# Designs tried in a protein design run: designed miniproteins, single chains, continued (5). Part 31

Each design is a single chain, and the fold is of that chain. pLDDT is the mean over its residues in the fold that is shown.

## One batch from the design tools (miniprotein)

Design m17055
Fold by ESMFold2-Fast:
Structure m17055 (fold): chain A 83 residues (1-83)
Amino acid sequence: MQITRTSSVTLEEWEAAREFTAPYREELHELRKKNKDASKEEIYKTSLEVARRLLEEAQAAGREDAVKYFEETIKLIEDEIKK
């Protein structure tokens, strides 16, 4: 599965956000691995909750690059749940 909707966020914005979000992205990835026995819906719900929390933290830190990254991530997860 390759999600092309990330094209709404520029590569430069993704790379800038990546350094800020790298530890959190690994945490999200580990949470998804740990919950392999969880349903697809449960995994998406957990990822959505973490992404929303990280969005608030990025907003508080004034990191507009990270904010855009998490907003787009949330939209992608919500679209997958809505299917």
Scores: mean pLDDT 66

Design m17056
Fold by ESMFold2-Fast:
Structure m17056 (fold): chain A 73 residues (1-73)
Amino acid sequence: DAYQTVRDAAVRAGLSPEVADEVARAAVDAAQTEGVDGAIREAGRKVRELAPDISPGGLATVMRGTEEAALSL
């Protein structure tokens, strides 16, 4: 499902399970009200807030997973 897709992408990017859950919740909630663009924006915002030292590749992994998940909704 969309939540698990974002969560798994965040964990693969090196985020803790707790942070990955926060990112997945923000992305899925935003997707329901604002679509794909909202999901990407809110996932990115949460990652910058909770994991500011994430690598560029890690951030890209989360963003790709978020876009794929949101497009499935």
Scores: mean pLDDT 84

Design m17057
Fold by ESMFold2-Fast:
Order: structure tokens, then C-alpha cells, then sequence
Structure m17057 (fold): chain A 70 residues (1-70)
């Protein structure tokens, strides 16, 4: 849900963690929003089940990385 996306994004912002979109498989158009630690390990994930959730997650990631940028 969008609420789960918001919670994961907020967690990543507050804890200085990396946000990424991952495909579960190449063919299903199912994506996951993931939070990674400093070593690149996935420490949190939210499955993206709808096109709206995928678009929303992409928008939130773009905002996060524009602000963080370096």
C-alpha cells in the first residue's frame, strides 16, 4: 500500500539508509521497494502490487535521491 511505501521511505530517511526498486523477476512487472544497509544488504522491503504503488514509489525515490544527491 502507499502507506507502507511512505513508512519505508521515512525509515530510510531517518536512518540514512539506501532506497532501491528491485524486480522480483524480469517478466512479472512486480517490483519491490527495498532499504539497504551500508554493506548493501536488504534490511526492509515493501512489495509493489499495483501500477499506482510503483509510480508512487518511483516518485518518492526520486525525491529522496534529489535531496540526498551526495
Amino acid sequence: SKEEIDKLVQYAIENGKKLELLDSTAEEKRMKLVVRDEDGNVIGEVPLRTEEEMQYAQEQIARYYREKKG
Scores: mean pLDDT 72

Design m17058
Fold by ESMFold2-Fast:
Structure m17058 (fold): chain A 88 residues (1-88)
Amino acid sequence: GAEVKAGDTLVFDDDTVTLVAPDGKVLGTGKPTMAEDGNTLVVTIGGKKYAIDKGEALAAPVGVPAPVTVTNLDTGEKVTVNAVRSPS
């Protein structure tokens, strides 16, 4: 299964998040939903649920990766990955 790991990249689009390995291989995709707090995005990738801060996800730059913290909701583990935004 495609578990988010340190060194991976999350590519944010308007309605999808794509998980990409350091070698550029696409590991999985998910559609984020807003959590009840209005500040956290929840996404399922590879059958695993993750929480991402909405502000960090919205701040993801086009073309140049920035760090984002991802929380695995099944384990409570936090990992820092790269975040980029897809153009359009």
Scores: mean pLDDT 79

Design m17059
Fold by ESMFold2-Fast:
Structure m17059 (fold): chain A 97 residues (1-97)
Amino acid sequence: MRREENMKKAQQKSLKQLEAAKKIKDYGKRAYEALSKIDKEKAEQVYKEMEAARNALLSDVEAGYERLKELAKSGHEYLKQAYEVAKKALDFVKELE
């Protein structure tokens, strides 16, 4: 199995990124729904930033993690939960190294 190690790690990394991206998208939608009842423009801005972070994570888990870490500083619960998802994905990917 040594000769297949790199391929297996790449597949596990990709699957973890996809799972994390799906959860982040869900939290972005929940944040949009909650905020849109109060401030629709702010809700749309937060949603766009969450989607940008999700797209970054699909290319580079660490880049997505850093973007979500900044968003979580706002203190919004769903942004904080999305950050925890990205942190967990980053930890998983680093353990594969």
Scores: mean pLDDT 81

Design m17060
Fold by ESMFold2-Fast:
Structure m17060 (fold): chain A 105 residues (1-105)
Amino acid sequence: MKEELIKKADEYAEKGEEYEKKGDLIKAAEYYNKAAKYYMDAGDSKKAKEYAQKGIDLAQKAEEEAKTLEEQMRAGVLMVDGAVLLSTSDKPVNPELQKFVDDAL
């Protein structure tokens, strides 16, 4: 099962690189964030942090280059998603906090 998550993460990372090469910063950031999430789920914290950071960096560039409010908002959401992935890779969720979230569903 972990191998399947890593394979999916690698596929999303490759797609991120393809979109980055094309200059589609929004799609590149989306795929890097997806790769980071799958690496995190697989327990590869190092790669999860690496790809989350790449997603944040590209989303930030997309926001700076955004010509419409919609593009700027989409880039902002991707930066927040990347930052959450980066922070959850650095700091394990407190088991007590996780239980609170599960109970508050």
Scores: mean pLDDT 77

Design m17061
Fold by ESMFold2-Fast:
Structure m17061 (fold): chain A 71 residues (1-71)
Amino acid sequence: SSQQQQINSLVGRFALEASEAKTHEELDELYEKFLQQINETISDPQLRQQTIQNLDRVYEAQRRLLDARLR
């Protein structure tokens, strides 16, 4: 569906931008930006929750990668 494509594109865009973050502050600001966009764009509570869960998974993975790079 077009909604699923929008969700996938949004999370994918976050993953790309997050991979370029140099600091935890940059990564956290990016996470907050995308979380706000999800909350403003997705009116369906179930789709919003699923999208946030996917965003959180990507955020956790990118945070671990950033921690490894900063050692």
Scores: mean pLDDT 84

Design m17062
Fold by ESMFold2-Fast:
Structure m17062 (fold): chain A 72 residues (1-72)
Amino acid sequence: KLEEFQQALDRVKAAMLELPPETQRLFLDEVRKAIERLKAEKEKNPERQEYYDSLIEALKGLEADLEAKLAA
């Protein structure tokens, strides 16, 4: 499931990089919101901490890649 999640993020990233910069910025904002939602869900699910940490790390990687692309 985590590998499927990362593959889904990679596909979304590839699609987003083809869109106008304004659309990419809106998507970056949604990625940041998703990270905060996952942090909140992690607090509610103490039995799945490692799972949520892995998802958060994957999204932070996508955030960093999008920030680098928009800064270039």
Scores: mean pLDDT 78

Design m17063
Fold by ESMFold2-Fast:
Structure m17063 (fold): chain A 66 residues (1-66)
Amino acid sequence: SAAQKEAAVAFLSTLNAPEDEKATKELVVRLLSDQLSPEELVEAIRERFPERGEELAAALRELLDA
């Protein structure tokens, strides 16, 4: 849904650390271009954030399930 996309984009915007910027921008572009659903984003986060991927994916999943 549009609301879930907006929530996901807002979530990614909180990850404004310099090392995360490239991964965050790529995920935002794919999400807004309908190349990636919010559900698929949870899986993509696990791949793009090697150390924090599982933590971030879990946080996003809870946000989308709220």
Scores: mean pLDDT 75

Design m17064
Fold by ESMFold2-Fast:
Structure m17064 (fold): chain A 76 residues (1-76)
Amino acid sequence: SEDTPLDKFAKALVALAPDDELAARIAEAYHNKDAEALATEVRELARRKPEALPLLRRLASQMPEEFRTPVLAALD
């Protein structure tokens, strides 16, 4: 099966996660389709990996509105 934009975003977040704890929380938010939880973990990832911000914003802009809106707000 082809990856959706959300699948690609979640995979990128997990690959960028500096530790297994954050990676696990990202994976949980993604599997639960919880946009607010995902936005919270993206904010923490951006705080710890500010160099990833341009990539995170680009990938977030390609997601469905339900995820795009809270995630982009978290990256401001």
Scores: mean pLDDT 85

Design m17065
Fold by ESMFold2-Fast:
Structure m17065 (fold): chain A 93 residues (1-93)
Amino acid sequence: DREEQLRLLLESVEGLIGMIENPEKYGNEEVTLAGAKIAAEEARKLVEQAERLGVSEEVIEELRKAAENADDPEKMKEHLEKAAELLREELES
């Protein structure tokens, strides 16, 4: 059960990374203010899911940093990738 929930959280994190890598998903070739707002809201949802699951504080911190840096797609992606790495490590444990 917890392993399945962790996999779903990881999938959601990876999905958000994919959205950032494809700016055209926001209807523009570049990240707009609207796109950044949507990305921040999605990252905040991931923080809430991580908190409910009781994942490590390191994962939660990286997801919070991603939400805080939604206006900087490179920084946001870096923090999401770190969260994904930590989640994969937890799944292997």
Scores: mean pLDDT 77

Design m17066
Fold by ESMFold2-Fast:
Structure m17066 (fold): chain A 94 residues (1-94)
Amino acid sequence: NLLDEFYKYLASLEESDIPKEYATKTPIGGKPIIGGSPFGLGVDDDGNLVIYDSLTDEVVFRSDDPKEIAEKFLELTPKEEALELIELAKKLYG
């Protein structure tokens, strides 16, 4: 569910032609993953989706393909921490 929702969210951002004023003022995404992931998501001034190091604000990956961004972000985030988040959500809801 987290992966599916994350991918769909990123895909919707690309389709929507995010307003420049919104993209420059507020990084889209930036939602924490359990484990205190040091990486965030944003949109640059050119409309590209970016992964950035939240400690240094340096862009570590850039793409206009939401699939590549989703895959790269999950490669950088420990799978066990992502799975723990999904499992905890299921236990709390179910």
Scores: mean pLDDT 52

Design m17067
Fold by ESMFold2-Fast:
Structure m17067 (fold): chain A 68 residues (1-68)
Amino acid sequence: YSYEIVDTPSHVKSPYKKVYLVTFHERVTEEKLKEIAEKFNTTVEEILNFNNISDLRFTPREILIPIK
């Protein structure tokens, strides 16, 4: 995966001004999301909720993680 720091999109209701835009170059698995959550000091639940993902199996290739 790769990541960059971008401004929080205006449609995302967040107190944080910046987010990590994480891009996956391969299929996103539950295990991969757990690794990403640990590396960015967050939880899988926070990632899913922040990105409005209802089913982990259909996680998009680009996700946003808030910078706290």
Scores: mean pLDDT 77

Design m17068
Fold by ESMFold2-Fast:
Structure m17068 (fold): chain A 82 residues (1-82)
Amino acid sequence: MNREELLEKVKKIEEEIKKKVEENKDDPEFIKNLTMAGLLVAAELAEELGIELGEAGKKAIELAKKNLDEKVEKLIEELKKI
């Protein structure tokens, strides 16, 4: 996958996240899990694009992965399929 294809994938993921937020405005637990999943997917795509995360970003991703809920993992899989 080249840089242009990855950027298009990022745009599609952003659109899907926005849609899911609009459809689930009254579910704060879902929004929390979706936000965590989106951040983890964004970090992975940044690495694919050769963008190095700063130390704070790397630490935040490490802590997020250590506290990963099964519901967050499922959302990550759904976003990665886009």
Scores: mean pLDDT 74

Design m17069
Fold by ESMFold2-Fast:
Structure m17069 (fold): chain A 73 residues (1-73)
Amino acid sequence: MQELLEQAYRAGYEAARAYLLGDLELARQHAQRAMDIIRQSQATFGQAGADQAQQAVGRGALDGIAEVRAERA
């Protein structure tokens, strides 16, 4: 479970950063990875696992946005 949540966080983080930096193809690849991790978490741990993975993706994305905004300030 923890490994999937770490991967989910990273996927959200990388997707948000790539999107804000203008690399739409890389952003799409990381977003697809995030969706795959959420589906795998649901298959292995049920709805609770999917919910936790989705929350991890969201936290990663928010952190990625904050870092890019700090770099541009």
Scores: mean pLDDT 84

Design m17070
Fold by ESMFold2-Fast:
Parts: structure tokens; C-alpha cells; sequence
Structure m17070 (fold): chain A 97 residues (1-97)
């Protein structure tokens, strides 16, 4: 499904940008959260698992809140975009019943 593939790919790119930016700013806890979100997304996409994609979205939200508290607006922006894309991916997977 090209739409699912596109959303998953876009979410990976936003999570990678967020992880790289957090790493440059020395925020190891945000890096850890984003790395786990990427792992959950990879497994969720491979397994077509709504629950794993939801876990990835939750981790992205938690990482965004942390980045925002630390004043890292750029990382927070990428993570908010990733959460939006992951929510769209979740909704499409729910329709693929």
C-alpha cells in the first residue's frame, strides 16, 4: 500500500531529524525516546500492528514534550510532525481490516 508506505517513510524521516537534532543538543533522554519510537514504528510497519504504531506515536509525543521543556523548539517541531504522521498511519491501518 503506497499510502501506508509513504506515511511510514515520512514519519521515519521526521523521527530521524528529531533524533539527530536532539543528539546535537546533548539531549540523550530525547534521543533514547526517539530511538525507541523508531524501533516501535519499524516493528509496527513490518507487522501491520496498530498497537505498535500507537506506541511509537506516544513515545514521539513524550519526546516532543521533553524537547519543548528544554527549549529545543526544532526537535519539538519535528516530533509533533512525526506524531501527526503516525496518527494518520494508525488510522489507515485501522481501515485495512
Amino acid sequence: DSQIDSLAGQAVLKLDEARDNAALNGDTETVSLVTEALRKLSLGYAESSVSLVEEAARLARKAAERAAKNGDKETAYYLNEAERLLSQLRDLLLQQQ
Scores: mean pLDDT 88

Design m17071
Fold by ESMFold2-Fast:
Structure m17071 (fold): chain A 117 residues (1-117)
Amino acid sequence: LVIVLDPRYAGLIKELKEKGEKVTVIATAAMEEEFRKLGADEVVVVPDTIKWSELKEIIKELKPEKIIIFAYPGETPLLLILALKDIKTPMTIYTVESDKEKFEEVAPENTEIVVKP
């Protein structure tokens, strides 16, 4: 089970599905249709006001093998990344080149940081 949080990288869900992975997306109601259209096996709908502690508990209950987070320009998931620090599940953070060093300083050791094109 792979959890993808707010995927803004076009094609990632398709790439994961082509690798034979089961993809669960955590999203707000406004994005549910789009992620289903991109091929998500399951969409867990959360309110846009969800607290990071509540989101962390949802992620723990899903028992993912991998977590993918998009840290795109104009929005910082820094609080989410800090909230996930004690989760031992492997994480991949997609970000822009200018933010790479910032996330490398704060991300837990189980985290891979990938610069998105």
Scores: mean pLDDT 70

Design m17072
Fold by ESMFold2-Fast:
Structure m17072 (fold): chain A 60 residues (1-60)
Amino acid sequence: SLAAQYLAQAAQLRAQAQALLRRYGFNQGPLPADLPSVQAVLDRVQALLAQARAAEQAGL
């Protein structure tokens, strides 16, 4: 399903974001504005999760 594809992409990007967070020593809380690469990955994960929810609601 389309929802499953978005969830799979989100899972891969989450793993990437967690690796970056460990590298910068952040485990919880908001990211500093000076870590735009980590923030961009997390923003993409959130967008994919929103698309997955929309696809599930649409039956895709």
Scores: mean pLDDT 68

Design m17073
Fold by ESMFold2-Fast:
Structure m17073 (fold): chain A 100 residues (1-100)
Amino acid sequence: SPMEAALLRQIQGLVMEMVNLLKSAANKYAKSEEAKKKIILKLSELEDKVINGEISPEEAMAQLQEILAELEKEAKYSIDEIVAKVNALLAEIRALVAQM
């Protein structure tokens, strides 16, 4: 339906916002170049799947949570503010998915 298509576009936008936030966080906070490259590669692969419609919102959220957990382990410092922002975006996506 047109409403479901509009909701899906909003969900895709929020997922892309999280991908960009996590890429920025990896560049700033990753404790090694190896960890940074690994996290950015996973985010880029997820981005491609989202753009091509190859992944559900639920699967995208699950992968983003896994990537966030990996970034937390590989971070130079606490990234609690990034974690809070990602969790807020995930809550927005869950609210939109509940409307589909």
Scores: mean pLDDT 88

Design m17074
Fold by ESMFold2-Fast:
Structure m17074 (fold): chain A 94 residues (1-94)
Amino acid sequence: SHHEEVIEEMLEYVERRFLQAYLLATEQKDVAAALAQLEAALRWVEEKAREHGLEEDPLIQEVIELLRRTIELARVDIAAALEEFARRMRELSR
């Protein structure tokens, strides 16, 4: 369906932004830039969910909550936060 296609595109976008954040944190050791990428991904997903009427979609709500949690944890331990994010995103992809 069209909603399924939009959700898939949103998940791919989040995964790409996560990979950029991971590289910034691990290769460049730029925690602030990595956090900015995660915060940008959260804002983008919230905006796209609103545009497409997906704000109440359970999967989108779970992805938004996961991004918010990851940002909070990343302020304390970015490596652990990004590893946990990757693990949980794999569980959501079926």
Scores: mean pLDDT 84

Design m17075
Fold by ESMFold2-Fast:
Structure m17075 (fold): chain A 95 residues (1-95)
Amino acid sequence: AKISEELVKEAEKVYEEFLKNPTYELFKKLIELQREILEELNKQVPNEEMYKLMMKVLEIVEEKMKKSEPTVENFEKAEKEAIEEMKPEAERLYA
């Protein structure tokens, strides 16, 4: 599937800025860009179950980050925990 090259480039740029100077504003923008990428992918190659699963992962990450300081370490931990929480659902869809 092809997604907007501009969206991917902007997401990469925001991610790099977050790594240098982690703030809630940069984190929020990164999550919003990831949601836009997922929406565009689902429009081009529809997979509603995968789309919902990935959107739920982003929701869990955002909820965890609201309760913690906006650091790279906390973001990596939130991503890992969100993936682990959604692993049973992912295995059900791809088993």
Scores: mean pLDDT 80

Design m17076
Fold by ESMFold2-Fast:
Structure m17076 (fold): chain A 99 residues (1-99)
Amino acid sequence: SKEKKKYEEVVKILDEVLDLAKQAIKDPTKLKIFESTIEELKKELEEAVKQNDTDKFTEIVGKVLGLISQMADTAKSLGKYDIADKLNDLKKKVSKIMS
């Protein structure tokens, strides 16, 4: 389905976001919170797709965009500009999937 394809593409981007977070954040406590948030978002997206809930799927993708923005800001605050740029590119990819 169209929604299943969007789900798979967003999940792949979330995996790339987590890899970038691991490169930027060396604090194990902060990284664990970030990892848990990503896993929760993946679970919410999967449930929305299973229920054919397009409105809920769109709402959760909004949360994904917010998470990527927060991570990009965190990377910038740590002087990790290359990682922040890659995160902003992933944010643009999520927006394109939803258009």
Scores: mean pLDDT 87

Design m17077
Fold by ESMFold2-Fast:
Structure m17077 (fold): chain A 63 residues (1-63)
Amino acid sequence: DADLAATKAFSDQMMQGKPGLGREAARQTALDAGLSEKDAEVVTLRSMFGMHMVSISEVQKVE
């Protein structure tokens, strides 16, 4: 599941305090899974929003 793998890659970089690197890691993970660049960008954005909404209570209010 590319979404799950990308979300984990983003989360790992968030732990390092570098959300910009998390975005790149998620994108690379999706591309490595065989997705096109357009699909990888969509998965990357979803992983960033999904992780942020699940991990941060204030963001969960935004959906």
Scores: mean pLDDT 62

Design m17078
Fold by ESMFold2-Fast:
Structure m17078 (fold): chain A 95 residues (1-95)
Amino acid sequence: MSAEQQAAVAEVLEETGERIAEILVEEGGAAPEAAERVRRLVAEAGRARAAGDRLAFGRHLEEAAALIERHATPEAAERAFEVLSEGIARAGEIS
């Protein structure tokens, strides 16, 4: 992966995490602290993917998913998972 591709992958998942955090607070009734933890985990997953660390990528996504399920309403969680899936697909198109 080129340096430009690494930066693009990290940026896509950072933006994805920000969008998920907005959904969790605005639609999901999650505390801002819980939404920030999810945002950070999705951003860290993007950096891990950019670095080629597939194990860390999967681990961060599993932690983010568990927090979404715990802290969001079912409807907001479904919407958050759709956004996450789209972000992962976009990152896959870059790399």
Scores: mean pLDDT 87

Design m17079
Fold by ESMFold2-Fast:
Structure m17079 (fold): chain A 102 residues (1-102)
Amino acid sequence: PEIREIELSEEEKEELRKFIREQIATFKAIKPKLNPEAQKVIDEEIAYLEEVLASPKLTLQQMIATKLRIIGTYFQVLLILRREGADQEVIEEVEEALRSIS
């Protein structure tokens, strides 16, 4: 099967960039409530998302991969918080952020 790169329209690129900016803001808001291991995960994801925002060319495949990666980052943070016995209120805040994008 041939994988074709499908470039996003200018409107779709702006919608994706808006979504990414909103997710970066959410990550920055929750970061101070997290332990250092989870904060490192958030910092690495913010750095990746800022690189995506700086890209002049965005494809449908990159949009799908970026959205799946954001979801995976929330799950990774939740796993760290549960393993470390974090405050249930913090866990619920991260779960709510994940639900808002699912």
Scores: mean pLDDT 85

Design m17080
Fold by ESMFold2-Fast:
Structure m17080 (fold): chain A 99 residues (1-99)
Amino acid sequence: MLEELTEAAIKTGKELIEFIHSIKSEDDEEREKKLKEKAIELAERFVREQLGREVSELTEEEILELEKRLLKLAKSDEEKEYIRLTFGAIRLALEEKKK
């Protein structure tokens, strides 16, 4: 259901932010690598668990339309930022699968 998807997208975005805050590396390259790997992991998990699909099965249009729908259900600007982070991670994972 759309409300359950919105809650899951918010939770996934929160997990990504918590991971960013947990990175203790002083090396920017290592920090970016860890963030990218975690973002892809969380995106693949979200798509598999919430949509029953693989990221490679999604179209850019489908991702954009779903993001727009979930953003309308967000109750705060903070929740909208978490949703945007989740969909940013999904787009990143999709780009990696197309290479």
Scores: mean pLDDT 83

Design m17081
Fold by ESMFold2-Fast:
Structure m17081 (fold): chain A 80 residues (1-80)
Amino acid sequence: GMENMYEFIEETYGVKDPEKIEKIAEFILEMLEEAAEMRKKGVDEKEIALRIAEKVEEFGEREGLKELIELAKKIREEVA
């Protein structure tokens, strides 16, 4: 991408702690890799979205990031 991933996370989620930004960045990369792998295996886009939403919610609950829990809910609503 044209922008720094850490800068994007700080601006998008309002997180200013560098360690927390790094943790979120690592999680985003993991989710992108998992989605790409599922697409290679011919998994339906709706199923991919639902599986990613579940993991996003679990990460948000574990790390206390309410914005990610809300994002997971929106993903589920959009594919319903």
Scores: mean pLDDT 77

Design m17082
Fold by ESMFold2-Fast:
Structure m17082 (fold): chain A 85 residues (1-85)
Amino acid sequence: DIIKQFQKLIDELKARMPSAKPGAQKKYEKLIEKLKKTIEDIKNKKLSKEEAEIELLKFESEIDRVSLGSEEQKRLEELKKKIEE
């Protein structure tokens, strides 16, 4: 059940927010809002199962990136830019 997987991500983000830095908390709030909207789009048949699975992977990647913190995120983006050259 893809909706249960999205709900699990929301629950995990809510659990992480109290111990996160203020910048990460704000990003987690935005991610929770996007996840809720994606669940609604799935329920309303606006997204296929395959599209929902792609979105799930994108959200998991974004959560990992946000969880590193602001300075570590900047460092990661700089390193990615070097690798892409």
Scores: mean pLDDT 75

Design m17083
Fold by ESMFold2-Fast:
Structure m17083 (fold): chain A 75 residues (1-75)
Amino acid sequence: MEKRLEAMIEGALNAIDQASKENIVETVKALVRAALRVFSEEDARRIAETLVEHVKKNYPELTDEVREVVEELLA
């Protein structure tokens, strides 16, 4: 279980970094939706939080928008 969570996070971070800037928010949204289908709510939240922190570090201008869509999906 934990190894699958780690693999999902690594793949998700790579997908964000390969996305064009205009598609980062939609990429994060798709990844969080995928996590919610496969993982528990707790693990999906951990994935989502990791993706938000990655965006905050590398794409700070998109942080608020990414956080907003993530919070909406996790509600």
Scores: mean pLDDT 82

Design m17084
Fold by ESMFold2-Fast:
Structure m17084 (fold): chain A 91 residues (1-91)
Amino acid sequence: KEEELKELEEELKRLLENLPESIAKFEADRKKNETDEAWKAMSVVEQIKALLKKIMPTLTPEEQEIAKKVLEMKTMEEQLKVIYEFAKELL
């Protein structure tokens, strides 16, 4: 239901707050491209996928495999579930 998806998005945002170094590095790269409107237009899932691409070299091989699966997911629902589990493991 919609309530469950909102809770997952809020949990995911909180988990991202625990990765300040990776987020700061992504924000620095974003500023170089001046893509603020594109970033704001992206869904939470697309923003997470963009962040995962930026932090990929800093992840363990095990975490990189999970990130690849997230990037290859076709449906929004599958992406949210996998991203949520991946973010939990990063903590």
Scores: mean pLDDT 57

Design m17085
Fold by ESMFold2-Fast:
Structure m17085 (fold): chain A 80 residues (1-80)
Amino acid sequence: EIEEYAKEAVKKLSEMSRAGVPDEELRKFAEEAVRKVGEMLGIPEEKVERFINSNTTTQLGMVLWLAAQGRLELVKSMIE
């Protein structure tokens, strides 16, 4: 379930941020989570990678938050 995955990803990002995990590790986790959400939504890998490379860690977190809220069609439109 995409929403459940995204909820867990948002929770983990929040926990890592509060624990003072380095920005590079936060970025890597956010990228992996967005890749997984994109895969589950059936978005082509090249489009997911382009989106990741064009957006900040905060923007990736926002997309994961939208997916966690069930805004899956909006998330797909943003990445595609």
Scores: mean pLDDT 86

Design m17086
Fold by ESMFold2-Fast:
Structure m17086 (fold): chain A 100 residues (1-100)
Amino acid sequence: GKADKEKALEILKEAEKKGKLTEEEAKEIKKYIENIENLEDVIEVALAVAELAEKLKPNNLEIGVLVGMLLIVIGVSKVTGEDLTELIKKLTIEILDELL
């Protein structure tokens, strides 16, 4: 919902202020978050966050587990057609929290 987008945007602002993300990286992720209209958009944001997590913390076990779970949930959604949007959002936000 709207609250999930607002939380993700605040996390990105904090990361940029702490120098963990460049202004350009923050703008790219923000664009995806603001333009979420459907499950495919949520999946695009989730994959971008997973790629960012691997780039920033490549050897972090907790982040690796969360990214692995996210990719499995996305795979299940695509194979079964199940609407797992809320679970994908939750895992994506948890990865962002762990990055920061």
Scores: mean pLDDT 73

Design m17087
Fold by ESMFold2-Fast:
Structure m17087 (fold): chain A 91 residues (1-91)
Amino acid sequence: SELLEKLEEEVAKRMVELGKEFKEKYPELAEELVAQLDAKHEAAGVPRPSEEETLQLIAQHLGFLGEQGDERFQEFVERGRELEEEIKKKL
């Protein structure tokens, strides 16, 4: 379905935007996450993700950061939950 593909593209685009905002507000933590992701990709023998794919992976990991009890990341955790609920509403 072209509609489903467009929804997936919209989600990916919004995840990239969320990842960019996180990187701008918490550059040191974003750099740490990127280093961890790069190390995992190297250990798995797979190519390094693109900049957009890296930003999407940052957005996906925001939930894990929120679960560690750091209140600074709750805003991004909440935005991730809002995006998930918006997707569920459209499906």
Scores: mean pLDDT 72

Design m17088
Fold by ESMFold2-Fast:
Structure m17088 (fold): chain A 68 residues (1-68)
Amino acid sequence: MSPLARFILDLGLADVRKYGSTLSLEELEAKIDRGIAEIRRLYPELPEEVVEQIRAELLAEGRRVVAA
């Protein structure tokens, strides 16, 4: 993963951990989807596979945080 993609992932993970204590899983998934749409807008040059990897990792973390 590029340094930019890793930085975006790390910021997203921090947000998921913060909001996971307050939001439902459905609300958290909606926030993640909005964030992914913004990443696609700001960084259209990022490969689709990298964006999908970021989304998958954020969703996996969201499920863990909400389940805790």
Scores: mean pLDDT 80

